# Ledger of designs, part 1: designed miniproteins, single chains, continued (3)

No score or structure here was measured in a lab: all are predicted.

Each design is a single chain, and the fold is of that chain. pLDDT is the mean over its residues in the fold that is shown.

## One batch from the design tools (miniprotein)

Design m8001
Fold by ESMFold2-Fast:
Structure m8001 (fold): chain A 75 residues (1-75)
Amino acid sequence: SKTDEIEALAKEVIKRAKEIAKKYPEFEAGVQQTIADVKKVMDMYKAGKISEDTALAALKNALALLDTLEKKLKE
């Protein structure tokens, strides 16, 4: 279901953000902000304030930003 996809994406964003902070402690503040933003999206979704498509888009955007950061950190 879309709910299962949303929950899986939220867990993946939080997991990858924490892995970045473990490798690059200087990004810990940014990681904490990313985790807070994911929790806010999940809270709004569970409260019915945003659609499934809006929640999916927000979480996919968060993953794309983490991918961009990881690519820059490898250069």
Scores: mean pLDDT 84

Design m8002
Fold by ESMFold2-Fast:
Structure m8002 (fold): chain A 65 residues (1-65)
Amino acid sequence: MEKELEELAKKVKEEGASREEVQELTLEKVAEFLGVSKQEARDFYQGKNEKAKEKARELEKKLEA
């Protein structure tokens, strides 16, 4: 999980992806890791779930790194 995210983050930087694209990739990864749809992942970002928000933040940080 974390290693996979680190590889993805590195790939994104190599490709020259924008922060917006990193955010989108984080959303998709959050959905995958939580086993929910992207729509529910967006719901987590809206602060409906504290734990989901923590998970999303962790993934976002990994992708941004």
Scores: mean pLDDT 63

Design m8003
Fold by ESMFold2-Fast:
Structure m8003 (fold): chain A 63 residues (1-63)
Amino acid sequence: SVGSPENLAETLARTLSPEQAEAISYVGEKLREIGDQVQRILEAGRTEGEEARERLAEEMKKA
C-alpha cells in the first residue's frame, strides 16, 4: 500500500527512468552493504577493546 515508506521508495524508483531507477537502487544497495560491513568492524573492535581493558584491570587488581 502507498502509505508505507518502503512502498513510497519503490513507487518513486518506478516513476524515474529505468536507468535512473536502476542507478539509485544499485547505489542504495551498495551503501547499505558498506554500512553493515562498517558496523561489524566497529562492533568487533569495540569487543576487543573491552576485553583488553578487562584483562588490564584484573592484572592491576592482582598486583
Scores: mean pLDDT 69

Design m8004
Fold by ESMFold2-Fast:
Structure m8004 (fold): chain A 71 residues (1-71)
Amino acid sequence: MEKLEEAKKLIEEAKKAYENGDYLRAVSLYTRALDVLSEIDSEEAKKLREETVKMLNDAVRKLQEEIEKRS
């Protein structure tokens, strides 16, 4: 229960970072959320993990696009 709530809070903070264009922070926060979720063996955690992986991949893509535009 507590770890699931921690993961949800990290995901919310990651979404805010993403919306502010801070993709590096978003990647870090999503990764931390996945680490917490990996310790939970439940269907809710599994669904949240799948959703978070998609959000992490989107944030990584945005970060890579920003780096490529600067080079």
Scores: mean pLDDT 83

Design m8005
Fold by ESMFold2-Fast:
Structure m8005 (fold): chain A 83 residues (1-83)
Amino acid sequence: MQALIEQLKELAKKTIKAAKEGNYEEAAKLLIEIEKIALQGIEKARQAGDLQSIQQIQKIVAELQEELSKYPEVTRKAAEIAE
């Protein structure tokens, strides 16, 4: 679980950097990957009764969503890529 949480933190940093640099397509692809990994991580943590990991994953996603609220083009491109 710690490896998954660290992966999410690194991907979130890369997503924010890409968005700040105007690379919205890269940021969108990273966001889709983060959402997939976060969903899988939360499900595994629920099965294990690991509330601490669920809270950490939710915090990472919430902080990322707050930062990306300034870059609506990232969310739009993510929707286009995801169909």
Scores: mean pLDDT 83

Design m8006
Fold by ESMFold2-Fast:
Structure m8006 (fold): chain A 86 residues (1-86)
Amino acid sequence: MVTVNVPVSGTIPGAAAGTYTVLGTARDANGNLVATASSGPVEVGADGSFSATLTLNLPPGTYTLTSEVLDSDGTVVATITQTLTV
């Protein structure tokens, strides 16, 4: 197992400034769920911009990380997909 800190950033179109949460889901090359991570509270700016870090503990391999940005009601307002090589 390797601990990886994954930066997640972007812009949420039309989002109100405030506190959001980022949930990450890591899947292997076959689409199997291997890890999940949650950020602490994330501040979103008036322009919708945000940055967060997800900490994952993964074996060596290649994964697809899907990060969902949730508002205070738990509604998914943005989705970001990135590839991780560990």
Scores: mean pLDDT 82

Design m8007
Fold by ESMFold2-Fast:
Structure m8007 (fold): chain A 59 residues (1-59)
Amino acid sequence: SMEVERERQERIREVGRRSSEAHTRGRESGDQEGMDRELRRIQEEGQERVQRLQERLQQ
């Protein structure tokens, strides 16, 4: 449905925004390890959410 696709796009946009913010923050603070850890967490959570929505779209 269009609404589920819209939600999927919203989740993808959210992951991109959060990743961009974490990357900028990491660069400014010089905490590369903390940035890498946060980016991995954001990617894992985002991919799981997008995958769940993608499965609903395939119904």
Scores: mean pLDDT 75

Design m8008
Fold by ESMFold2-Fast:
Structure m8008 (fold): chain A 100 residues (1-100)
Amino acid sequence: MLSAEELVERFKELAEKIIEAEKAGDTETAQKLLDELFKLLEELSRLAKIDPEAARKALEEMIEYLEELIKETKKQNNTKAKNTLSSILALLRHMLKEVE
């Protein structure tokens, strides 16, 4: 299992790759990356049961990063990436409330 820090790092990497795939019109790669991201969030949910403080901190860092990334997609008129990231942001916020 990845540490909280490794989960945050992997999340940031996947989010950036999803934006690149959607920019390229590579829907298959974007879908595979999104599936990997959801598996990462399942690991984060497991961490929340073992170490809720570490999981909360990781979720907060992921949320802050994603909010900034969404602002960039808005500036670039990348509506598809903006919508995908906004859906992920809503999920992360829901997960954070469950840990709290």
Scores: mean pLDDT 84

Design m8009
Fold by ESMFold2-Fast:
Structure m8009 (fold): chain A 102 residues (1-102)
Amino acid sequence: MTPLERVARELLEIAEEIAKILESDPNVPQETLDRIRELVERMREAFEKGDYDALLQAAAELREVVSEVMPHLTPEQQAKVRELMGRFDEALARLQALRDAE
């Protein structure tokens, strides 16, 4: 696996973990859950196709949606999502840097 593929996979795995946490929170609207699932699926498809530009776009949109839903989460879920978003932002920055080096 190339460094680019490894970071892209890490970003997708973090996105899937965020989606799983949000799905477990009763305060997240169904419309928001459907949107998050759609974005994670777009990230997965982009990753499988090696389309890192599409992956970065879907990841940026996911970050925005997660930020909008954060105030509605329980305090415990907010803490978990904030930690994962920190890792997500780091992976996103690394992927962008590797993509720009290509």
Scores: mean pLDDT 85

Design m8010
Fold by ESMFold2-Fast:
Structure m8010 (fold): chain A 75 residues (1-75)
Amino acid sequence: ITLPENLEEALVLAERAVRDLLFDPNLTEEGREKLLTFLREASKKFPEVLPFVLAVLDSHRAERPELVAEIRAEL
């Protein structure tokens, strides 16, 4: 997995990964695991990523409550 070079790129890619995890109807199991791996590794490289990701997830809890809870547990 390729990690972004700076925090700004990491936040943009992390938000996209969260949206794909919640809303991509064609997301494969392999694709899901790649996105989760990206979020975990980006959060290790940039400490600001995990709080941002959790905030983005929580912003979608009304639409996808169960899936938000599952993704939070994986992080």
Scores: mean pLDDT 86

Design m8011
Fold by ESMFold2-Fast:
Structure m8011 (fold): chain A 83 residues (1-83)
Amino acid sequence: LTVKAMEKAVNGDLEGSKEYLEKAKEIAPTSLANFEAAEFVMEEALSRGDEKLAKELREMAKEIKQLAQKYVNSSAEDNAKAF
Protein backbone atom coordinates (compact mmCIF):
# COMPACT_ATOMS: atom_id res chain seq x y z
CA LEU A 1 0.00 0.00 0.00
CA THR A 2 2.80 2.46 0.93
CA VAL A 3 4.66 1.68 -2.33
CA LYS A 4 1.43 1.99 -4.35
CA ALA A 5 0.75 5.37 -2.71
CA MET A 6 4.19 6.67 -3.74
CA GLU A 7 3.81 5.27 -7.29
CA LYS A 8 0.44 7.01 -7.71
CA ALA A 9 1.90 10.30 -6.47
CA VAL A 10 4.82 10.10 -8.97
CA ASN A 11 2.28 9.44 -11.76
CA GLY A 12 0.19 12.48 -10.70
CA ASP A 13 -2.69 10.55 -9.09
CA LEU A 14 -2.53 12.40 -5.79
CA GLU A 15 -6.09 11.47 -4.74
CA GLY A 16 -5.40 7.76 -5.30
CA SER A 17 -2.13 8.14 -3.43
CA LYS A 18 -3.99 9.60 -0.42
CA GLU A 19 -6.44 6.67 -0.45
CA TYR A 20 -3.60 4.13 -0.30
CA LEU A 21 -1.88 6.07 2.50
CA GLU A 22 -5.10 6.02 4.54
CA LYS A 23 -5.36 2.23 4.02
CA ALA A 24 -1.69 1.77 4.99
CA LYS A 25 -2.31 3.78 8.18
CA GLU A 26 -5.25 1.50 9.09
CA ILE A 27 -3.22 -1.69 8.53
CA ALA A 28 0.15 -0.65 10.02
CA PRO A 29 -0.38 2.43 12.26
CA THR A 30 3.00 1.86 13.97
CA SER A 31 5.09 1.76 10.77
CA LEU A 32 7.37 4.78 10.29
CA ALA A 33 7.44 3.81 6.60
CA ASN A 34 3.84 5.10 6.44
CA PHE A 35 5.04 8.45 7.84
CA GLU A 36 7.87 8.63 5.28
CA ALA A 37 5.48 7.77 2.43
CA ALA A 38 3.02 10.47 3.57
CA GLU A 39 5.86 13.03 3.58
CA PHE A 40 6.97 11.87 0.10
CA VAL A 41 3.45 12.25 -1.31
CA MET A 42 3.11 15.66 0.40
CA GLU A 43 6.26 16.87 -1.40
CA GLU A 44 4.89 15.55 -4.72
CA ALA A 45 1.60 17.40 -4.11
CA LEU A 46 3.50 20.62 -3.40
CA SER A 47 5.66 20.19 -6.53
CA ARG A 48 2.48 19.77 -8.62
CA GLY A 49 0.76 22.82 -7.10
CA ASP A 50 -1.87 20.92 -5.10
CA GLU A 51 -1.52 22.94 -1.89
CA LYS A 52 -4.85 21.70 -0.47
CA LEU A 53 -3.87 18.03 -0.70
CA ALA A 54 -0.37 18.84 0.56
CA LYS A 55 -1.90 20.27 3.75
CA GLU A 56 -4.05 17.16 4.22
CA LEU A 57 -1.02 14.90 3.72
CA ARG A 58 1.02 16.96 6.20
CA GLU A 59 -1.72 16.41 8.78
CA MET A 60 -1.80 12.67 7.98
CA ALA A 61 2.00 12.39 8.33
CA LYS A 62 1.86 14.12 11.73
CA GLU A 63 -0.96 11.79 12.85
CA ILE A 64 0.93 8.66 11.75
CA LYS A 65 4.10 9.84 13.54
CA GLN A 66 2.16 10.47 16.76
CA LEU A 67 0.54 7.01 16.57
CA ALA A 68 3.90 5.33 15.91
CA GLN A 69 5.47 7.16 18.87
CA LYS A 70 2.63 6.15 21.21
CA TYR A 71 2.97 2.52 20.12
CA VAL A 72 6.74 2.51 20.75
CA ASN A 73 6.16 3.84 24.29
CA SER A 74 3.37 1.32 24.94
CA SER A 75 5.41 -1.58 23.51
CA ALA A 76 8.38 -0.70 25.74
CA GLU A 77 6.12 -0.79 28.82
CA ASP A 78 4.59 -4.13 27.76
CA ASN A 79 8.06 -5.62 27.18
CA ALA A 80 9.11 -4.48 30.67
CA LYS A 81 6.03 -6.19 32.16
CA ALA A 82 6.78 -9.41 30.23
CA PHE A 83 10.26 -9.65 31.76
Scores: mean pLDDT 70

Design m8012
Fold by ESMFold2-Fast:
Structure m8012 (fold): chain A 55 residues (1-55)
Amino acid sequence: SEEDKKLAENRKKMEEIADLNAKMEIVNGITKEVFNSIAEYYEELQKYGEKLQKE
């Protein structure tokens, strides 16, 4: 039926949008993790510098 075809097509489009949104959330999560890793790296560099000052 024409209605069933339209419903199937709309569901396909909704799935594509959901997939794109999921990918965007992953990218945002990775970006946040990268910034956190950079912050942790600088904290470790500070600790290493302090250790060198004590030796």
Scores: mean pLDDT 81

Design m8013
Fold by ESMFold2-Fast:
Structure m8013 (fold): chain A 66 residues (1-66)
Amino acid sequence: LREEITRRLRELDVDGDGKVGPGEIAAVARELGIDIMKAGPAIKALMDASGKVSIEAAAEALVAAA
């Protein structure tokens, strides 16, 4: 599951900065049947000043919500 989440998030990181926004995280959650509402608080806590989350941190939050 973690490897699948990380792979999908990396595919959405088109510019290769190692970060993803809430829209990309929600898209991966929807594709894998993960409840984004359950992951939401953790993701918000992990966001930087630009509203993005590292791929590793986003994957951990989604795994915890699965």
Scores: mean pLDDT 76

Design m8014
Fold by ESMFold2-Fast:
Structure m8014 (fold): chain A 81 residues (1-81)
Amino acid sequence: VELNETVQELLENGSPALKQAIKDTIAELEELRREARTEEERRIVEEFEKKFLEARNQKEFLEINTEIGVYRLERAVRRVT
């Protein structure tokens, strides 16, 4: 995941909980990118990456993690049905 200056500053200077939320979100985005099979799925990864780069606090990073989890579940259901 490509980090912008703001997210890098949060990762360097944030609370331990904020740093962990950022690291967890990066891991989720990297996995989501590896799982992408179609152009549509790649666009969805790009949308989550944009949200990640705009996130500024722990709540926003956790919300993104939740949205990725929901999307993965919906995608899995569509792939097996």
Scores: mean pLDDT 80

Design m8015
Fold by ESMFold2-Fast:
Structure m8015 (fold): chain A 96 residues (1-96)
Amino acid sequence: SLEEKTRKLVELARENARAALEAAKQDPTVARLFAGAAVTNLEAAKRLAIESGNKELLEEVIETAEYVARLFREAGLEDEARRAEEIADEVRRELE
């Protein structure tokens, strides 16, 4: 289902963001690859949540994007953190 796919993407975004933070101190290049994957997962989750019109899914994507942005800032991935924050803002506008 659309809801199930969105939730899987949200979970993948969380996993990839945690992997980025873990990798950041040893290999910044690998950290950026994980961060890129997390952003891609968030962008896909945003698209599916908007298509669904499901307020709970939109709220879940916002919470996940904000969580991912915090992990990216801890990892020193400022550009990726800003992108995650932009995704949260875009989804938040859909709730208005």
Scores: mean pLDDT 91

Design m8016
Fold by ESMFold2-Fast:
Structure m8016 (fold): chain A 73 residues (1-73)
Amino acid sequence: MAPEYEAKVQAVIPLPDGNTKVYVAVTNKNTGETALVAVTLDEKGNVLKVEEVAGKVDEAGRKAAEEAAKKAA
């Protein structure tokens, strides 16, 4: 089973061009490690970019951050 992740939105920053940048803290529930991920969304809520600002996430952690960002934007 893939590791379980907890995603907590830290900040939502609307950009002047209609894009939104969302900072998400992603915690791996098996290891207790927390990473900070920045997700950039376009005006339609499509993911343009995902950046590991601090720490690392795997595929499941990245998806958790994207889902949290889409709901927050």
Scores: mean pLDDT 79

Design m8017
Fold by ESMFold2-Fast:
Structure m8017 (fold): chain A 67 residues (1-67)
Amino acid sequence: GPVRDKAIAFLEELSKTVSGETRVLLENAIRELKTASDEEAIKALENLSKVVSGEVKEKLEELVREL
């Protein structure tokens, strides 16, 4: 749905700006989102924000507030 598609697009762009473990976490989340419902997508983003830090965490928390 539209929430999932927006989340995938956001994470794909964000993954281009990061490297290492954070990039792997984002790429794993993108794969999970491709089969997720909109509700599952929001929950996945909330869970992802708990395991990342800094600017990535802030951007994810902002996205969740907008969804």
Scores: mean pLDDT 84

Design m8018
Fold by ESMFold2-Fast:
Structure m8018 (fold): chain A 89 residues (1-89)
Amino acid sequence: SLEEAKKLIEEAEKLLKEAKTPEEYAKAGELYEEAAKIYEELGKIDEAVEAYEKAGEAYKKAYGPKHPKAHEPEIKAGILLLERGVAKV
């Protein structure tokens, strides 16, 4: 499962770097979200937060910054950080 998450991050990073269309950015976001969920299940909260933040970035490029899909991963990252007692302003 940890190896699966790492592979998803590598695929997402490559796709994000090469993306030219909204659909390609959305796919990168989906791969980051999948990896984030695996990291979260494994208790790797820092890795999960980073993956959710990158998913949000990819979705903003795909859908625009006002779209709910762009905000959902960022909200999840914020909740995880709050649950750890880490405050980010």
Scores: mean pLDDT 81

Design m8019
Fold by ESMFold2-Fast:
Structure m8019 (fold): chain A 95 residues (1-95)
Amino acid sequence: SELDDLIRLALATMEVVRTVNEILGVGSPDLTASDAEVEEAVRALAPEERPRLRERLDGVVALAREIAKTLAPEDKARLDAALAAYEATVAALEA
């Protein structure tokens, strides 16, 4: 379903965010939304608001790609893996 697809995309995006935060040493686990909290927030979203969330998730991933360009090879490989998982999710949902 469109809702389940959007939840999967949001979770993949949050994994990218968590990876960036870990590499940069920013924040704590307590300040990062859990998978359950992300799923609940997406499920609470009105259907007409879902396209805007998709656009925002894409914007966050675009920023992560720019950050990846500035990283040391080991950190870049780690972030690139998270980004590849996001792209695989997008491709599966658009098939």
Scores: mean pLDDT 80

Design m8020
Fold by ESMFold2-Fast:
Structure m8020 (fold): chain A 66 residues (1-66)
Amino acid sequence: MFAAIIVPKEDAERAKALLEEAGIDYEVMDLPDSDKAVIYVPEDQLERALALLKEAGIPVLEVIRR
């Protein structure tokens, strides 16, 4: 089960680095016609991922659960 975290495309690389340092599995998909990026994380790691992004000042635009 995965959740999708939507961030500004300009913040995607920094978000990836934070999740990688924290040992959170992730997959990133850039939307081709958008200034947004989608970051998929395991649903059980969602709260931790959101906390890390908030601490780093990365805006979370939307969260979609599967």
Scores: mean pLDDT 79

Design m8021
Fold by ESMFold2-Fast:
Structure m8021 (fold): chain A 85 residues (1-85)
Amino acid sequence: SLAERKAALKERLVRIAREVEAAMKQLDKQSQNELRERMTDIAIIGQQALVALDAGDLATFEQYAAQMEAKWAEMRAEIAALLAE
C-alpha cells in the first residue's frame, strides 16, 4: 500500500542516517564534511521519492528510490574505505 511504501522509505532513511552518525564519530572533520554533503544529496532524493508517492506517481517514486539506494551504496563504500585507514 501507499502507507507501507512511505513507512518503508522513512525507516530506510532513518537507518541510513544512524549508520552515517555511527561512522562520523570515528572520522576526522574533513571526512565528516564530505559525508554530510552526501547525506544532504540522499535526503533530497528521498524527499523527492516521498513527494512522488504523495502524488500517486509510482514510476517517479521507483526512479528516486533507486537513485537514493545507488547514492547510499556509493557513500557506504566511501565510509568503509575511510574506516579502513
Scores: mean pLDDT 86

Design m8022
Fold by ESMFold2-Fast:
Structure m8022 (fold): chain A 70 residues (1-70)
Amino acid sequence: DREEFERIVRDVAAGKRYATAELYARLSRLPASLFQPRPGESPAANVLRAFRVYGVDAELTADGYVVRRA
């Protein structure tokens, strides 16, 4: 649900490091209104788009996902 999405965003913003596969799996359990992956895009691209739709600017680095603006 939305609370799960908000918890993921908060954890990433606090510096918790998630693997793309873990984030993708968790986001895939949410309603399509919160996570709607595109079949032709990488799992990482779909995760970053979900953050942007929620108003969070994030990127994937060697150290994991980092929030630039939330």
Scores: mean pLDDT 77

Design m8023
Fold by ESMFold2-Fast:
Structure m8023 (fold): chain A 77 residues (1-77)
Amino acid sequence: SDRHLLEEAIYAAKLGIESESIEETQRAARAGAIAADRVEAVKDEVGRLLREGAESESIEEAQKLLKKAAELLEKAL
């Protein structure tokens, strides 16, 4: 179950990184945070990064946060 949630969060983070708008990036970040919050090992640090990405008004800043989250999620796999 944790592996599936980690893969779901990674997919959402990568979708946000490849998105062309801040609104799409924020939606992807929120989806990733929901999945990551259900995995004890990553919920605190990764959840925080994804929520900060979802609240960012800059696509560049949001995508930087999502890249950091994706790296941590892949290490937890």
Scores: mean pLDDT 87

Design m8024
Fold by ESMFold2-Fast:
Structure m8024 (fold): chain A 75 residues (1-75)
Amino acid sequence: VEGLKSPDPAVRAMAAVELGPEGWEALKPLLTDPSANVRAAAASAIGGEKGREALQPLLTDPDDAVRRAAQSALA
């Protein structure tokens, strides 16, 4: 999915959701994306099962939506 490298954060977020947990390796870099929308989408797409350790830093993310996405994924 070419959208992961898009300059548009909305396109990157959409691409993350499209990949889902099967694209776990490609989603990991998006957890540190400068856009909060992209980080939240990547957290939701990865889920707790594959990304438990990677999602831990997002629990203290400055963006409320990112923290909620990580909490939901780890539940």
Scores: mean pLDDT 75

Design m8025
Fold by ESMFold2-Fast:
Structure m8025 (fold): chain A 76 residues (1-76)
Amino acid sequence: MARELIREAAERATRALSEGRVDEAKRALASVPGVGSATAEQIVQLALDMRKGGASEEQVRAAIERRLLAAHEAAA
């Protein structure tokens, strides 16, 4: 199911970013249907900016999930 893939991708990307693994985060996001490399890079940049602003890991995960869902729906 697309929603499950989006949830798993958001969790994997959030964890990878918390560990400094930016390329792994991009690959996790790009695994979602409708999410290309450019969109994945934009989502990673958003997540990094949120973390610099003091956002929690949960807030970052939720923002990634929302952006992935929007990108997936726009591509459908």
Scores: mean pLDDT 83

Design m8026
Fold by ESMFold2-Fast:
Structure m8026 (fold): chain A 87 residues (1-87)
Amino acid sequence: MTKEELLKDFEEADKNFEAYKQQVLEQLSPYVDKELIEKALETLERLIELERKSVLEGKEQPEKPKLKEEYYKLLKEIQEQKDKYLA
């Protein structure tokens, strides 16, 4: 895969990600706090950006492990709210 091909794929993914965010908000908003969903989506977007930097630079991004842990924490909180609502 060329750098130009990667950048084009990233552009298309960014366009699709906005639609994905709206879909996730719509699906989860009945039983999960909107602010929590939005924070998780923002964290995912930051992780995607760091992954792109890793691919383009051929280096691990030092911020990634901490941000990944924060993302997992948000996912657990979303799951707990969902489980509580569905119980």
Scores: mean pLDDT 78

Design m8027
Fold by ESMFold2-Fast:
Structure m8027 (fold): chain A 67 residues (1-67)
Amino acid sequence: MEERAETLKELAEKVVGGVEVEVEIDESGGSPRLVAEVTPEQEAMLRELGAKSYDIEKAKEVGERLL
């Protein structure tokens, strides 16, 4: 389940040229982190195509928030 968030994190790093992106499922009691949710099907397509356009844009949005 958390692997899909890690996939978006790696895509964000590739898109923004090495910027570290912190993503995780929102379930904390302290301070929530950025949450990136991708369906298992979308994750499979990412691994097959390397990067789907909608997932790239999702990663960019996460990166833009950090930048």
Scores: mean pLDDT 47

Design m8028
Fold by ESMFold2-Fast:
Structure m8028 (fold): chain A 73 residues (1-73)
Amino acid sequence: MELAEKAAEIAHELGGERVSAGDVGYGVMKAGGTREQADWAAYEAALLGENGFVTREQAYEGVKRGLEKAGVL
């Protein structure tokens, strides 16, 4: 499973209908990502959501963008 897909799944398991940027960052770390990748993913997810929460689909997009900025993608 791709890191971004795995991270988004873990974030969704934590937040359900209201996944936070912190849940996204935790998902990245739990999926085997670095702290730097987790921080970038959480930041990008926060920019996609309204009222501080994202959908599972937005969590996935936030992780992808964060990994890209961390120089992994």
Scores: mean pLDDT 79

Design m8029
Fold by ESMFold2-Fast:
Structure m8029 (fold): chain A 81 residues (1-81)
Amino acid sequence: MQSIEEVVELLEELAKTDPEAAWTVVATMVKDETGRPVSSLSDEEIAAVIRRTMESMGASEEQIERAVEIALETRRWARAA
């Protein structure tokens, strides 16, 4: 059984080794949750989606903050590419 901490660590590693794949995961999650393309959402809206998803999994505030930071960092990499 995967822990929330292990999931956050795997996402962090993916963001470092393959930021395009990490961003694709974030974009898919956003579309599945909102029905909107990730390009139409603000950073605050993306953060809210990640927060809601992580909270539904029982994540702590620290784990949620870390996941949001990774998602927004990956968005910055996607914009720079």
Scores: mean pLDDT 77

Design m8030
Fold by ESMFold2-Fast:
Structure m8030 (fold): chain A 72 residues (1-72)
Amino acid sequence: GSAVEAGRRAYDEAIKNGYASLKTAFEAAAGASHDGVDREGLEAASQAVKDAIKNGKASLETARRAYEGAAA
């Protein structure tokens, strides 16, 4: 869905900028979405990652933690 695609875009940008840790968080969230997990939680996590990238690098670690928690 759109949330997974948005997360994929955020992941691609993170890799480009050398933030490979977001890859694991995104993959976990995407896998959970395919298994029928709560889309609302996945969308919130995806948006947090996008907002971190949009606002700069300082919050990327916080966004990664939020993404991993939401994907659990």
Scores: mean pLDDT 52

Design m8031
Fold by ESMFold2-Fast:
Structure m8031 (fold): chain A 83 residues (1-83)
Amino acid sequence: SSRAVARAVGAMLRLVGLSIDPNATAEDVTAALELLIEAAEEAPVDKSFLERAIELARELARRVGSTPALEAALERLEELLRR
């Protein structure tokens, strides 16, 4: 669906933006991942796209620090990859 595609693309663009933002927080990364989760739950999202987003988010987590909310979002995306 166009809505799901728009959300998935928007989430990825936010993650890319956060990768070059020295003030990015774990909350910012989590919010971007939550948009991607919404997209993937509404309609099938390409697994390689989800894998790339997870990889980028993990790189960001190493910089900003991991929180329970960020870890939960990453676990949910990895669950969606297995479906």
Scores: mean pLDDT 84

Design m8032
Fold by ESMFold2-Fast:
Structure m8032 (fold): chain A 99 residues (1-99)
Amino acid sequence: SKKLREKLKKYLDEAIKNAKEKGDDELARQIEITKKAALEAMEKLEKDPKSLDALLQLIGVIIDLIGLEIDAERKGDDETAKKLREARKAILEYMKEEL
């Protein structure tokens, strides 16, 4: 779904912006890396919905987002953590509806 991909992009961009505003450039960079991996996996799945490699990459992104959410929460950055959680929910909704 283009709508779920746009929703994912929005939440991850908001998380990157909030992390940068908090001065956590490392967290922002890790979120940017995870965003690229998510969009690449979704692009591959749009071309081949049966791609096991792309599905495993997307599962890896979910695990990375959980780790980044925990890191943000431990640092007291509840706003970034919330955006990362919403991004993870968007991926799970994509997997449920499109796969």
Scores: mean pLDDT 87

Design m8033
Fold by ESMFold2-Fast:
Structure m8033 (fold): chain A 74 residues (1-74)
Amino acid sequence: SAADKLIEKLKEVAEKYREDLTPEAGRHLAEAVGAIGSGNYDEAVEHLRRAAKYAKSPETQKALDELAEEAGKL
């Protein structure tokens, strides 16, 4: 499903940028995964954008904001 593919992509982004994620960003990513799994895409967008704000690098922030845009299309 589109939701399963989004969760997979989110996990790939989290793995790629692991060193740039703060514990707070990680918490918001976990909440985003739960929200996507429950079909609460507006909640997932909010958590992904909050995760971006807690990321250490502009590159990681951009990757998380792009995931938020994808969640918002569902």
Scores: mean pLDDT 85

Design m8034
Fold by ESMFold2-Fast:
Structure m8034 (fold): chain A 100 residues (1-100)
Amino acid sequence: KPSLEEQLKKIKEIVDELTEKLLNNPDLSPEERLKLVEEAFEKIEEIAKEADNKEALEIVKEGRKKLEELIEKGASVLEILEKFKETAGKVIEELEKQSE
C-alpha cells in the first residue's frame, strides 16, 4: 500500500500533467479533451482504490460525471481545469482524513 506522501505526490503529478496537456494544446477537440480528462480520473480512481477509500471513490465518480457534462456543453480549458482541480483537492482531503 503506497504511503500518504506517495499518494498525494501522484495526484499532484496527475493534475500537473493534465494542466500541461490542456494548456499547451489549445486546438484539441472536445473528444480529445474528454479522453485526457478520463485518463486522469482513471489514475486518481486507482489511487483511491489502493487506499481503500470509499469517499474518495465517490468524489471521483461525481467529478467525472460533472466534467463530462461540462465538456459536452463546450466548457473552456480553464473551466475544465478548475473543476478537475476542485475534485482532486477533495480526493486529497479524504485521503488525509483517512491517515489521521
Scores: mean pLDDT 85

Design m8035
Fold by ESMFold2-Fast:
Structure m8035 (fold): chain A 57 residues (1-57)
Amino acid sequence: MENVEASEELVELALKYAFEKGWVKPGMVLTGDSPAFRKIRDSFTPDIGEDAVITVE
């Protein structure tokens, strides 16, 4: 009963791209409504969940 709307690989690539652009830093916690997360979604995929929480490593 698990829905995968974005693959882990796609999320990793999007985070790498955002890191290269300077939108995020290691240790930052991103919520779906953060400005950095919105830039990632706009540039890479809009289907990354708005309720998602991502810790940048």
Scores: mean pLDDT 58

Design m8036
Fold by ESMFold2-Fast:
Structure m8036 (fold): chain A 85 residues (1-85)
Amino acid sequence: MAEFLEEQAKKAEEEGKLAEAYVLLAARYAGLAGSALAAGDLETALEYLDKAIEYLEEAEKAGHPEAREAKEALEEERERLRKEL
């Protein structure tokens, strides 16, 4: 039992580093979506928003619960842009 808990703790530490990586990837794709919007490419912007949302979901699962609010904001932006098509 104690051995199992020790392994879970080590996994959580490793997943903490993954959570930060996922947040950075989400920020990168959100930035790319903004650039696509500035260029008038709504379809590409939506694709990048989908990727950013995906990475924020992975960040939340990996132990970064603050990613949930960022994900919700991007989901609202994606829905708004879909209505402009």
Scores: mean pLDDT 76

